# Designs tried in a protein design run: designed miniproteins, single chains. Part 77

Each design is a single chain, and the fold is of that chain. pLDDT is the mean over its residues in the fold that is shown.

## One batch from the design tools (miniprotein)

Design m2668
Fold by ESMFold2-Fast:
Structure m2668 (fold): chain A 82 residues (1-82)
Amino acid sequence: MLSDTELKILGLLAKAEDGGQEASASEIAKRLEISQSTATRHLNRLEERGLVARNEKTGKYSITEKGREVVEENKERIEELE
């Protein structure tokens, strides 16, 4: 099952792609206030599951169609607001 951190990464990438942008592991780490190594580990797992794709030329990540489906299915968990 996906962790809360992995769902947050997917939500961030879905929002970035709606703006036509990709995100690096360091950018994701900074936005989620986690280490770059932690972000990279989660991104590797998400890539193995086909939920994100890495651009080899830029080293940046984007969400896949399958990843977007996961975001919509888990939207309340990702966007929990007080």
Scores: mean pLDDT 77

Design m2669
Fold by ESMFold2-Fast:
Structure m2669 (fold): chain A 109 residues (1-109)
Amino acid sequence: HHHHMLERQRRLREVAQRAADRIGKVADEAIKESTDPEAQERLRELAGALKALFDSIATGPLEQQRDAVRAARDAAESLVREAEKTNPELGKKMREVADEAIRELEAAV
């Protein structure tokens, strides 16, 4: 099943890279809309960590990719919760993007 492994790794790389880019954009919007400097700093740190997790999924071996996907799910939930406290409307948008990305990654692993 060599074809299955190659297709899965390619899909994981594409989904993870797209998720990293999307999370970066959504986080930039959340930071821009925030009126609380402490919330801005927290969102920046969480977004950076989440992006790093998606980047590691794109380049890591398959075994590590499963653990990275689980970690990304937990980090995404934390980022979404903080965004919802700052701006409920933006938080809902971030939840949709993160849930879609995590679902695609879980299906690909």
Scores: mean pLDDT 71

Design m2670
Fold by ESMFold2-Fast:
Structure m2670 (fold): chain A 62 residues (1-62)
Amino acid sequence: SAATEEAARLGREGSLLGYQSGDEEKAKRAEDLGVLGVILAAQGRAEEGLRLAREAVKTGRE
């Protein structure tokens, strides 16, 4: 679904931003949020999945 694809894209972005910051624990948290976001979106819980995927990006940035 479009929501699952978007959640996967955002999750990858958050993880990459975390790794680029040099904080491995931050990168792992962003990755976990992104993975959970994809799982929820795939289950039809698109709003909740996208919320977590956006949190992955926020975690990776800050």
Scores: mean pLDDT 83

Design m2671
Fold by ESMFold2-Fast:
Structure m2671 (fold): chain A 72 residues (1-72)
Amino acid sequence: DEFELDLVKALIDLYYGIGLVTKDYDSAIKKIRELTEKYLPKLSPEQAAELRRHTDEVIRDLEKKKKEAEKA
C-alpha cells in the first residue's frame, strides 16, 4: 500500500542523510540500493516505479556530492 512506499522512502532518506553527514557516500549508495531491491517486490507496479524514481534521484545527488568532494 501507499504507507509501505512512504516508509521505505523515509528509510532511504535516512541513509541519504547519514551519507551527507558522514561523507561516506559509497556506503550510503550501497545501503539505499539494498533497501530498494528488498522492497520492490512488495509494491504495486506504480509504487515500484515511484520507489525507483526516488532512489535514482537520491543516488544521483550522492554521486554529485562525491564528485564535488573529489574536485576539491
Scores: mean pLDDT 84

Design m2672
Fold by ESMFold2-Fast:
Order: structure tokens, then sequence, then C-alpha cells
Structure m2672 (fold): chain A 115 residues (1-115)
């Protein structure tokens, strides 16, 4: 079944290029893909992790504004390279905005802990 892109977020600043997209499956699942890439070798892994966590929170906030609330986390992959962090997160569909924000914050903590 086809996925629909429900939110996107791009930014560049402080030597980091960031991109995230959120997708909705036909079953109401939400998938988030995010990447923060260092453009400057002075950028630390901790700064990349913080940027990636903020990026995931930002794209989820846009999805919620569009009417798509994340529910329980069903999958999380965090890929670390010397110059980039890439995240894939999968959520069930939810209806409680406060719960969706708490789940997303926990994902951000796991991204920071992986660095």
Amino acid sequence: MEEERIASLESEGRGIASRAEAWRGADGTIRVEAEARALDPSVSLEELAAATAALVAGVVARAIEAGYVPGPLTGLEVELTPDAIRVRAEFEGGEDVAEGRRITAAVGERIRAAA
C-alpha cells in the first residue's frame, strides 16, 4: 500500500544540514526518517545527536499540526557515522497529542544516548 508524506522539515545552520520527513501508512502508522549531517569537522557527535533529536521532534510537531498524532513506538533505528546521524522511527497511529509528544521526547533521549 502507498504511504503519504504528511510532514517535512529542512534546516541548515551551525555547520549542520538537517532533513526529516513523516509518512502515513494506509493502516494509520506513522514513519519518520531524519538525517543530520555535519558540514564542518568541528561539529561534535553530541551536537549531531541534539540536532537529530530536535529534527524528529520538529517534524512530528508538524505532523500533529496536520492532524496526525503518533501513538506507541513500534520501531527505531539509529545509524551513526563520523559525519551523520540517520534515524528511522515507526509509530502506531494515536489520538492523544500529549502522549504522542511524550513518546517523541523519549525517542529524542534514545538518539542522544546512542551518541
Scores: mean pLDDT 85

Design m2673
Fold by ESMFold2-Fast:
Structure m2673 (fold): chain A 113 residues (1-113)
Amino acid sequence: PSGGGAEGESGEKASKAAEEGGKEGYEKGGEEGVEHGQEAAGKGSELENEAYASGGDVELAIKAAYYGGEGAGAGYQAAKETTGQGTLDGAGAAAGGAGDGFGGALLAAKGGK
């Protein structure tokens, strides 16, 4: 039920970073959260790609998880509080952020063995 923490200390750090980012993004959600969510998810993707290219740098992976979480939280709230294109953009940011967070956590778990 809580498998993320079992991936090692770095995996736990990345999981907590994603949760903290998610809470931060959730609080900033709503219509204004669309741009915030997209920026955070984009930052998370860049950091995840950089961590992957570095062979799994743990600090970059943890940062990717945080920004991914922030994008997911902000995008989720924006999607819920908007309509039309705002809902689609928010949902896209939430999906991208969630992917970044997951990827970051996986990379951190591998590097933190």
Scores: mean pLDDT 74

Design m2674
Fold by ESMFold2-Fast:
Structure m2674 (fold): chain A 79 residues (1-79)
Amino acid sequence: MIEEMEEAYVKGDLEKALELAAEREGLESLELLSEEDKEMLKNVLEVKIYYKKGKEVTKEYLEKKRKENEKKAKEILEK
């Protein structure tokens, strides 16, 4: 589990989270991804991410951040 990706995702630094996810999957740069690769990366980010300091983060807050990040991920991947 890569804590940097989780922290970037929770903070809304979605470009960094996507770059780290693409690097893990061995995919090309975000600008060169096929539609299938974009869908795969979106699915990776849609998986529930645990933040190690979850005491200050409610499930509802995480779900809100997840939806915001999913929208931003789609916008970045459709660039």
Scores: mean pLDDT 58

Design m2675
Fold by ESMFold2-Fast:
Structure m2675 (fold): chain A 86 residues (1-86)
Amino acid sequence: EVEKLLEEHKKKLQEAQDIVLKIGLDGANSDEQAKQFQLALAYLEANGIGLGVVRPQTQEGLDLQEKTRKERKELEEKVREALERA
């Protein structure tokens, strides 16, 4: 169902926002936190959320951004199909 996909998408966006806010406020204290921050930024940028986000600096962040953009397009197509049936 499209509704389940939208709920999963919203949860992923919220998780990414929480990571960016937490690490952005406290600062990255380890390489792992810096990596999580970059991946969360890449996910938010791929979904068009401009929170003063900077370009991902890691290859993992860039790969996640590309993957997330593809997932977003697939979700948009499914939502459009569902709305056209209404």
Scores: mean pLDDT 67

Design m2676
Fold by ESMFold2-Fast:
Structure m2676 (fold): chain A 77 residues (1-77)
Amino acid sequence: MKEKELKENNEKLLEKYEEMARRYRELGTPDAERLAEVLEKVAKNIKKAIEEGKMPSSVAASDTAALLREIGDSLDS
C-alpha cells in the first residue's frame, strides 16, 4: 500500500521535474541552464527512489517543491 502510493507519487514528480528541466534548457539563458541542472539532479534522486521503492529525501522534495513553485510563478508572469 505505502510502497505503491510512493511509487505513483514519485513517478508524477519525476515527470514534472524532467519536463521543467527540459523547458528551462530550451530558454537558453544562463540562469535557466543553472535551474535545469538543479532540476535534473532532483529528477535523478526521484528516479533512484522509484527504483529502490523508497521515498526521496523529504528535505529535497520539500525544498524543490517550494523552488519549483517560485520558478513557476516567475514563468507564468
Scores: mean pLDDT 67

Design m2677
Fold by ESMFold2-Fast:
Structure m2677 (fold): chain A 79 residues (1-79)
Amino acid sequence: SLLERAKEAGVLEEVEKLIDQGVDALRAGDYDAAYQHITEAVMLVGKALGWSEKTAQQEADRLFDQTRALVDHALARHA
């Protein structure tokens, strides 16, 4: 998982904070802010682990889509 990789990279606390901000933005319907925070989290891990920019962007897009789907599902269950 991204959090396991963040722990390995020594950036877990900062990544958790960014992911929490991204999830809060998704719950508020602010997709631009959510994408920014999630991308920053993945880029931090990628930089620390020596990932290519392309790999980091692909992982950011994947995590954003997955997190958005989970938040949308959770919101639908509370509607």
Scores: mean pLDDT 82

Design m2678
Fold by ESMFold2-Fast:
Structure m2678 (fold): chain A 77 residues (1-77)
Amino acid sequence: MEAAVRQAAEEARLAIEAAERGELSVEQTTKGIRTLLELAGVPAEARERTVREVGEALRRGDFAAAREILDRMAAEL
């Protein structure tokens, strides 16, 4: 895994933690994660799938699932 992808996943995890604390909306969190993954060079298909699945988990209040989705994406790249 490239260092940039690992860093983006760690920053995305911090965004999820901020959303869990009510500091970020689902929309703000998913937009931030999309930008982080795009800058890290994550392929568009993997990026959009990850953003969609994270958004769905966040809307359910399932922050553990949102983190697992990020960890899986980072492990597969």
Scores: mean pLDDT 83

Design m2679
Fold by ESMFold2-Fast:
Structure m2679 (fold): chain A 97 residues (1-97)
Amino acid sequence: DELKLAKSALESVRKAKEAAERGDYDTAIIYATVALISAIVGEKYSKNEEVRKLLKEAADHISRAIDALQAGNVEEALRHLDKAEEYLKKAIEILEK
């Protein structure tokens, strides 16, 4: 169910943001990685073209956030996680109709 995958990705993005904000970068990377997998799997299972594009954009931003966290660029990582959250919320809104 792509809706459950999108909701799982959103929850994991929020947990990654929380961990990054408290300086727990290892935990932030773990949650961001879970979010990335959920977004990629959700994209592959979606038959809705707009939902696929939104989940792909979310996955791209989560991937950039992981790279930024690994480089110690926390502010950049948080910006990418915020963008991922926006795309995931839009995908969920379409899927809940």
Scores: mean pLDDT 90

Design m2680
Fold by ESMFold2-Fast:
Structure m2680 (fold): chain A 93 residues (1-93)
Amino acid sequence: ADELVELSPEVRAFLAEVAAEEGVPLAERLTRSEVLRLIRLWLGRVYDRALEKAKEEQRPLDKDLLREAELEVAGSEERLRAFRALARELAEA
């Protein structure tokens, strides 16, 4: 039911960081379901930060606020690029 996915080293490094931050073990080879679980954890953090930011700054929960929250949760543009590369690689797999 679960297929192994082949991911670039950059994307795998990003997933390893997310797994470590969430306290989840990361296997040497990942199934699609395991990768999707890590993506859901990451997106949950982005959404929670966006909600907090919207409340604290009295801003609407719009595309710009979500982009700001995404960058803040990533901590760097490099990590944000890795997340976007992950989404692309999964769509092609």
Scores: mean pLDDT 78

Design m2681
Fold by ESMFold2-Fast:
Structure m2681 (fold): chain A 75 residues (1-75)
Amino acid sequence: MDARRAELLRRAAPLAAPGLAELAAEAEANPELPDEELQERYLALLEAVAAATPDPEARAVLAELIARARELLAA
């Protein structure tokens, strides 16, 4: 992952902190979990946070991250 992508993911973390902490703990417990499963769970989490957030700037950032993630996951 390049530096820009890593930074965008870090910026999303505070907005989804409880769910991301749970997802991260599960990933650490099962380091051999398929990336596809982790990515889909992360995407679902971002969608839920975006729908719930009242901050239009945070919502726009999440929408951009979701769109990029979907493009990357498309086969």
Scores: mean pLDDT 65

Design m2682
Fold by ESMFold2-Fast:
Structure m2682 (fold): chain A 94 residues (1-94)
Amino acid sequence: PTPEQLDLEVEAAVIILHAAVHKATGIPLARRAGLDEQARRLEEAVDKAIEYANKAISAARAGDLDTARQYLEKAKQYLEEADRIGREVERRIA
């Protein structure tokens, strides 16, 4: 692998880890608080972030760096949405 391929894979892996934190903490917290709508939206955003991050890793490994960057951008957008929903949940239970 090239350094650029590895950098894209690492960035995608970080997105997956960040999304996994939402799955382990934010979603259960929202459900416990009775925020079922927010929990569903958060789960959808997290699942999309993981989906596109995995697609970015696959494209990077195939040497398709432009496609990998496009998928990574989508993964970041969904993670930003998850972070926004997570903050909404925190504000409602604080």
Scores: mean pLDDT 89

Design m2683
Fold by ESMFold2-Fast:
Structure m2683 (fold): chain A 82 residues (1-82)
Amino acid sequence: METVVKSSLTLEMTPETRRALAEQLGIPVETFDRAGVSRLEVSSDDGRPHLTLYADGDPEAIQEIIDAARRKGFRVSVRPRP
């Protein structure tokens, strides 16, 4: 616990990435399109997964992604498009 190593994976929203994430989270791939997700970052600090979602679309679709990720054990942050 004395040394924190940050690791992160940045995923651009391609059709393949959306499909893989939708299957992993157990939600429809169309939810990512409605949410306007442009980018997604997965990070791990001290063994705790954290998902940062860059989205500028339907708030209900964004909330579906947040809820699904939380059910899979992720902490979730949402940011507008960079």
Scores: mean pLDDT 73

Design m2684
Fold by ESMFold2-Fast:
Structure m2684 (fold): chain A 63 residues (1-63)
Amino acid sequence: EEEEKLAEYIAKMDAAIAANKDQPREVLLQALLKVVNEAMKTLSDEQVEEVARHGAAAVAAAL
């Protein structure tokens, strides 16, 4: 189902955030953008926006 794919990419985004917590912001951003680009190939625009929102929150928290 599409809902399971969305959850899978959100989990990938959370994993990328966790793996890059100690990295410079630029490295974190690049890792998150990679997840968004992969999601764009599989998910709808609305679902990609939700995945990107999770990443944006992590970047804001890293300030």
Scores: mean pLDDT 77

Design m2685
Fold by ESMFold2-Fast:
Structure m2685 (fold): chain A 114 residues (1-114)
Amino acid sequence: MLAEMEERGREFARRLGRELGLSEEDVERAIARAKETYGANGYAPGFVAEELGDVWLERNGIKLDPVTLNRFRANALVEPERLPRYVEDLLAGKEIPSVPMEKIIETLDKVHIP
């Protein structure tokens, strides 16, 4: 079970990382950070996407203000598949939308499935 979750999480991270133009080394660093922060739950798509987003910001030398950073991370958490769109919007100077707290809670609750 844990090994299957890890394999799926790694496959998701590598696919998303390729869409973001990240190296395999950058992807592995994001996975390691997610595991460090969230333990076994670090393989969940949203948690992996948050860390991929951070690695992408670091690689592109982008420093966001705390409000924009929190919005960027929250959007990656709740809609990980849309992370490539959020990085495009950021590069275009578009405002990152706020995420309702209810959507964040709903996403986190899905990780509590035993």
Scores: mean pLDDT 80

Design m2686
Fold by ESMFold2-Fast:
Structure m2686 (fold): chain A 97 residues (1-97)
Amino acid sequence: MPLSMEEVDEALKRMQEFIDEYAQIQDLTKNGDYLKAAQLAFQMGQRYYDQGQVDTALYYYDRSIKNATLALKQDPSNEQSRQLLQQSQQQKQQLLS
């Protein structure tokens, strides 16, 4: 089963996109931009879920939960962080059900 050049190029492109997205979330987390990190992770989770990549979507929902929790520790009154934590937890629970 020889892989086509097109299949190899598409796989490399997807790997690079994943690496870049992972790096962005990590950089935001290191800078203490937990809400932005959680928002980006949630958006990635939604996008991968829409593509049928359930395991990858679960990974990003977990990253969103973690960062939204850290954002709430920084500012417990932040409604966006609380809503995002709730939404990410609900999406994860639905995928595991």
Scores: mean pLDDT 82

Design m2687
Fold by ESMFold2-Fast:
Structure m2687 (fold): chain A 93 residues (1-93)
Amino acid sequence: SEVINKLKNSKFMQIQYAILEILASSDEPLTQSQILDALRSRGIKASRSEVSQALETLEALGLIERIPGRVPLYRVSPGGREALEGLKKMLNS
C-alpha cells in the first residue's frame, strides 16, 4: 500500500497509468498527439517529451503496441489491459 501510494504520487507513473486508461478506453489506435490531448483533457500536465518517454517505457514492458507508419499509432496490448485491471483493483480497493 505504501509503495503503491509512492508510485501513484510519481508524475511519470501517473502519466503511464493515464496513458493505459486512455488507450484501454479507445476503440481505435491513437497518435502521440491524441494521447497528449487526452492527458491534458484529464488535467494531467505532460510535455511531448514526457509522453514520448512514457510510450517507450510502456512498449518496452509489452503493455502497449506501436503500429508503425508515417505517423505511429498506439493501442493497449492484451497484457496491458490485464495489468490495468489488476492496478485498478490494487489502487481503488
Scores: mean pLDDT 81

Design m2688
Fold by ESMFold2-Fast:
Structure m2688 (fold): chain A 98 residues (1-98)
Amino acid sequence: SEAAALEEAAASLARMVAHYPAVKDALLEAAKTTPFSEDERKAFEAFLQAVEALVAGEDAEVVAELFGEAARHLGYPEEDVEEVRETYRAAAEVLAAR
């Protein structure tokens, strides 16, 4: 069901939030040696901003916009970017309600 899928997505975001403080430095160090294109680097930066917004308890809309920007920089078509934004907004709202 859609509700079960959203709960699973929210659980995945909760695990990401819980693990981020322990892996943040390793992710930043790995990024220094990763041969990103300019767009891949912007996508990575937007993704990290989205995770940091989740950790900070920012509004679901802010989180959704940042995940959408990451998808956009990865070359997703606009309809797929909008689907990413709506999915992460809904999942972040479920997480915030826990």
Scores: mean pLDDT 82

Design m2689
Fold by ESMFold2-Fast:
Structure m2689 (fold): chain A 100 residues (1-100)
Amino acid sequence: SARDRLEAALAAVDAAPDDERAFQAAVHAILELIDAGDIDAAIAALVRLLNHPNEELRLQAARFALQLMDDRPELIPLFEAAGITREELEERVEEARLRE
C-alpha cells in the first residue's frame, strides 16, 4: 500500500539521507497518499522531512512542498494548519541559494 511504501521510503531516507532514490520514493508515496485522500498521513510525512536532521534533505523537502502548493492549492490551508507556510519555505530555499 502507499502507507507501506512511505514507511519503507522514510526508513531508507533516515538510513541514507543523501540517497536521491529514497527521497524520490518518499515523494511518490506522499503523492499517492494525497490522491487516495490520506492527507493527514501525507502532511505528517512532509513535516517529518522538513524537520529532518540532514540539511540537504530539508532543502529538497522545502522545494517539493513549494511545488506541491503550486500544483495543489486546495492543500494550502491544511499545510498552514500543520505549520507549513509558503513564506517560511521560500526563505529556507533563498537562504540555501545564498550559502552556495
Scores: mean pLDDT 85

Design m2690
Fold by ESMFold2-Fast:
Structure m2690 (fold): chain A 74 residues (1-74)
Amino acid sequence: SLEEILEELRELIETFDEETKKKLLELVDQMEASTSPGERLRLANEAVLIAKENADKETYKKIGELLSEALEAF
């Protein structure tokens, strides 16, 4: 479900540093509040870029997978 995907995504984001965590959670919250598929995709792409710059390959891939799954489940 979308709820389960967003919960797993938020749990993984909690492992980031405080500054990066705040930015990623803000983007996820904006995705959840948005009614536009195009805006949700743009926000997800921003989150992936932030994760890529601030995480190891395994973590950023998992963030990307969860964001993709969330976009499909909206």
Scores: mean pLDDT 83

Design m2691
Fold by ESMFold2-Fast:
Structure m2691 (fold): chain A 73 residues (1-73)
Amino acid sequence: MKFQIYVPFAEGVTVDDLKKVIEKYGGTVDSVTLDSWNPDTLVITGTVSEDADLDAIVEDLKKLTGSATLTLL
C-alpha cells in the first residue's frame, strides 16, 4: 500500500536516516519533498506491505525528528 509521512526537518537528521527507518520495516521510499505549506516539514511518499507495522515506523521516526504523521493513500 502507498503511504505519506510528514516529519519536521531536524538538525543532524538526513533523508538517508529517514529512509533507513522505512526500509527497516520493509517499506520503500518513492520521493521526499518539502511541504509547500510548511517548508520546515518533509513529505515522504512510499510503499509498504499490508502487514507492515506502521505504528513502529511512526514511533522510530518520532525518535529521530520529534514528530511524525503517517497517512495511507
Scores: mean pLDDT 80

Design m2692
Fold by ESMFold2-Fast:
Structure m2692 (fold): chain A 82 residues (1-82)
Amino acid sequence: SHEEKVEIIKEILGVDREKAEKLLRYFEENYRLLSSQDQAERDKLVKKVSEIAGKEVSYEDLLEVDIALGVLELEEAVRKVM
């Protein structure tokens, strides 16, 4: 659910609810870029996320978020098929 995604972002990135909701919207709009192999695109993503979060966020933190959100999305998709 939306609330589960917000809580994941809060826990992994150490941000408040308002920033987590802004980050969730950004990730949903830019989800395909989280797995980019282009270093320059990854650096831009890290910088933008850090600006929204109001703190320094690493690429490793973003990978953890991407994995956690991907697992949740898969679980939700399985629940919807049943």
Scores: mean pLDDT 74

Design m2693
Fold by ESMFold2-Fast:
Structure m2693 (fold): chain A 60 residues (1-60)
Amino acid sequence: MREKLIEELKNVPLEDQEAAIERIKKEYGLPDETYQIELDIVEAFRLIKEAIDKLVEERK
């Protein structure tokens, strides 16, 4: 299931995916262990994707 979350981040360069996830969690306050049993995978990747979109828009 974690692989689906990574798939949603494929628009982020492979070498930057890990850094992007960490940056998004820090800057936009994503829940700890978003991909763990405490959160549904669908909800987790949705939150991360929203954070990425927010990052892109803010940088404009």
Scores: mean pLDDT 55

Design m2694
Fold by ESMFold2-Fast:
Structure m2694 (fold): chain A 100 residues (1-100)
Amino acid sequence: SEKREKVKEKLVELFTLAIRALNLAVEQGNDDLVKQIEEALKLLYRAYKLLDEGSDPEEIRKVIEQAFEKLLSAARQVDPELAKEAERVYEEILKILDEM
């Protein structure tokens, strides 16, 4: 599905932003932020697997929402501009999921 492939592409963008946030949290020596971002990355990976398995869009959305909540909270503390970009990518993902 074209829509599933677009969600995967946007999810990879969100992974990249999460890795950047992780690197910044590590550089700052903030173990709590590192843990939050690592948990977000695990949830993003789960969402990607659910997309590959043809799982229900509502289940995928739930996992992405959970991942994003953890990522946004941590990202805002390390880089506000990166957090805004993550929020933009997340909104694009939700729009595509709503059309599925």
Scores: mean pLDDT 88

Design m2695
Fold by ESMFold2-Fast:
Order: sequence, then C-alpha cells, then structure tokens
Structure m2695 (fold): chain A 63 residues (1-63)
Amino acid sequence: MSVTLAAPGLRGGQPPSAETRERLAKAVEHVKLGIEAGLPSDEIGLLVQKGLTTGASPEEIIK
C-alpha cells in the first residue's frame, strides 16, 4: 500500500461510493484505450487525469 499524504483524504474519510467506483472503472477504460492507441506512459497518465476531471469518454479525449 502506497501512502501519499498530499492526496485527498477520501481513502480515510469514507468508503468509496458506487459513483466513485464507477469513476475508477472509467479510469481503467481510459488507460486501456490509451495503451491500444499506442500512447506513451506520460500521455496515458494525462488522458486518465483529463477523463476523470472532464467526465469525457476515452474516445472523446483521444480524438
């Protein structure tokens, strides 16, 4: 388990809600699409960050 004190307290504040888990599932889809598109690791990270922030689909962000 990696401990990042600078991270938000969500991990200790409350259990992940169904909505939070859905967002995590979307993050996984963004990574998968980024890998399939042949993006370098740095761009895959940016894709995931934008997807979670904007709520856009992976295809919309890659487009």
Scores: mean pLDDT 64

Design m2696
Fold by ESMFold2-Fast:
Structure m2696 (fold): chain A 101 residues (1-101)
Amino acid sequence: EEEKLVEELAKILNITPEQARALLEMFGPEVTRRLIEVLRKAKSDEEKELIVLAVTQAHALGASREEILALLDRIGAMTSFEELKALVEELQARLDAALAA
């Protein structure tokens, strides 16, 4: 199952298997499965990059597995690229503030 998640994630994001495995190790299999489902619905490579960035930013902010799953559900319900971009900008501002402190 893990090997299939690595293969699917690498293909969807056009990244190496090593990069995909690092994401799986970071998030765990449950979050990775939900991430793949959300990525399959993405309309562009830019949208996929922002989805990965948003969950990585949330993880860096100390979000729990449950909080990241809720974030992915919210992203999956979004209807516009502008909503996703605004979310990424908000998470980045929070990270920048935390790193500056």
Scores: mean pLDDT 84

Design m2697
Fold by ESMFold2-Fast:
Structure m2697 (fold): chain A 78 residues (1-78)
Amino acid sequence: MDRGLELAAEGQRAYDEGNYEEAARKFEEAVRLLEDEDPSSLVAAATLRALSEAYKKLGKYEKAEEYEARAKEMERRA
């Protein structure tokens, strides 16, 4: 099984449980692995958007905006 996809699923579970710091950590690791496989991956782009939402929940709006912009650029290249 793809470790990047596993980490993205673990991040989503943490997010759903309200553990936004753990969610952000898992999503960051997932994005790194998914981008290594395919730099234009729509799965990586979706994970970047989820990471942005986790940072919004943490009140880190500057980080959230950075990851959202990165997701949009990746989607544009897919």
Scores: mean pLDDT 82

Design m2698
Fold by ESMFold2-Fast:
Structure m2698 (fold): chain A 58 residues (1-58)
Amino acid sequence: MTGEQIMANLRKALDAGDWDAAQEYVRQAQEMGDIEDAMARMILSVYGVTDEEFERLL
């Protein structure tokens, strides 16, 4: 699965209120590469993830 697909699936999980699935997609994205906090926030923001949602996922 590509990082873009993981992020798209993360947005869908968040829209569905499935926080367990959302946390799993964040974990998969982190395992795929060296994602620094600032870069992770930028990528998640492009997919409509808020700072509050991001803090809840970590």
Scores: mean pLDDT 69

Design m2699
Fold by ESMFold2-Fast:
Structure m2699 (fold): chain A 94 residues (1-94)
Amino acid sequence: AEELKEQILEAVREAARLLAELLAAGRVDPAKVAQIEAKIEEARKLVEELMKMGVPREELLRLQAEIGQILADLVREHLSPEERAALERMLASA
């Protein structure tokens, strides 16, 4: 389970980095958007696998908190409250 948690956090961090670059550029790059979507989908699949393993609720809450921190860091720099809510739903919703 630990390797899956690391992979999830790595995918989320990579998506956040790509999104920050996209926001800093002030233009929509369709290729970069596709890369972000691919990383979000990767993270979602890994979360589903982790849930199937029956990990304790406390471990899932800890992972959710770490994902939330990555998103909070991104929000402080670039995202509106509406954009933050959308991103949180996409990455944290089971």
Scores: mean pLDDT 71

Design m2700
Fold by ESMFold2-Fast:
Structure m2700 (fold): chain A 55 residues (1-55)
Amino acid sequence: AAGGAADDAAWRRMTPEQVEEGFEKAKQALKDAGMDEENIPMLERLKERILAAAA
């Protein structure tokens, strides 16, 4: 489905590598902050959708 306005789609301007690195860093930060591992698969699915939309 369509996101917001194209101008606000920061993910579209990132390379797949940059998106992947950003998510890895975000997951590590959330883990360090005590985030439940149960929520990590949701972040992985979101990352996959963003990468698929960028490709």
Scores: mean pLDDT 66

Design m2701
Fold by ESMFold2-Fast:
Structure m2701 (fold): chain A 74 residues (1-74)
Amino acid sequence: SLRDRILAELSRDPPRFGLLARAAGVSVPTLSRLYRGELAVSEETRRRILDALRRLGLEGHPAGLALRIALSEQ
């Protein structure tokens, strides 16, 4: 499934964001830079990322949690 493929990509070291970015409707550099704490995003981009993580059940995944923490610090 798409979710299983996204899980496999996020479980790499470093995480791969291609499939999650596509599912969220954001760019890969946006997710990568957010994950590294290098980027503040708009409220619309924040909503898209959080909605995708919730819909895909990824909020508890280490990469998903890291993205949620980065968003909460903005």
Scores: mean pLDDT 85

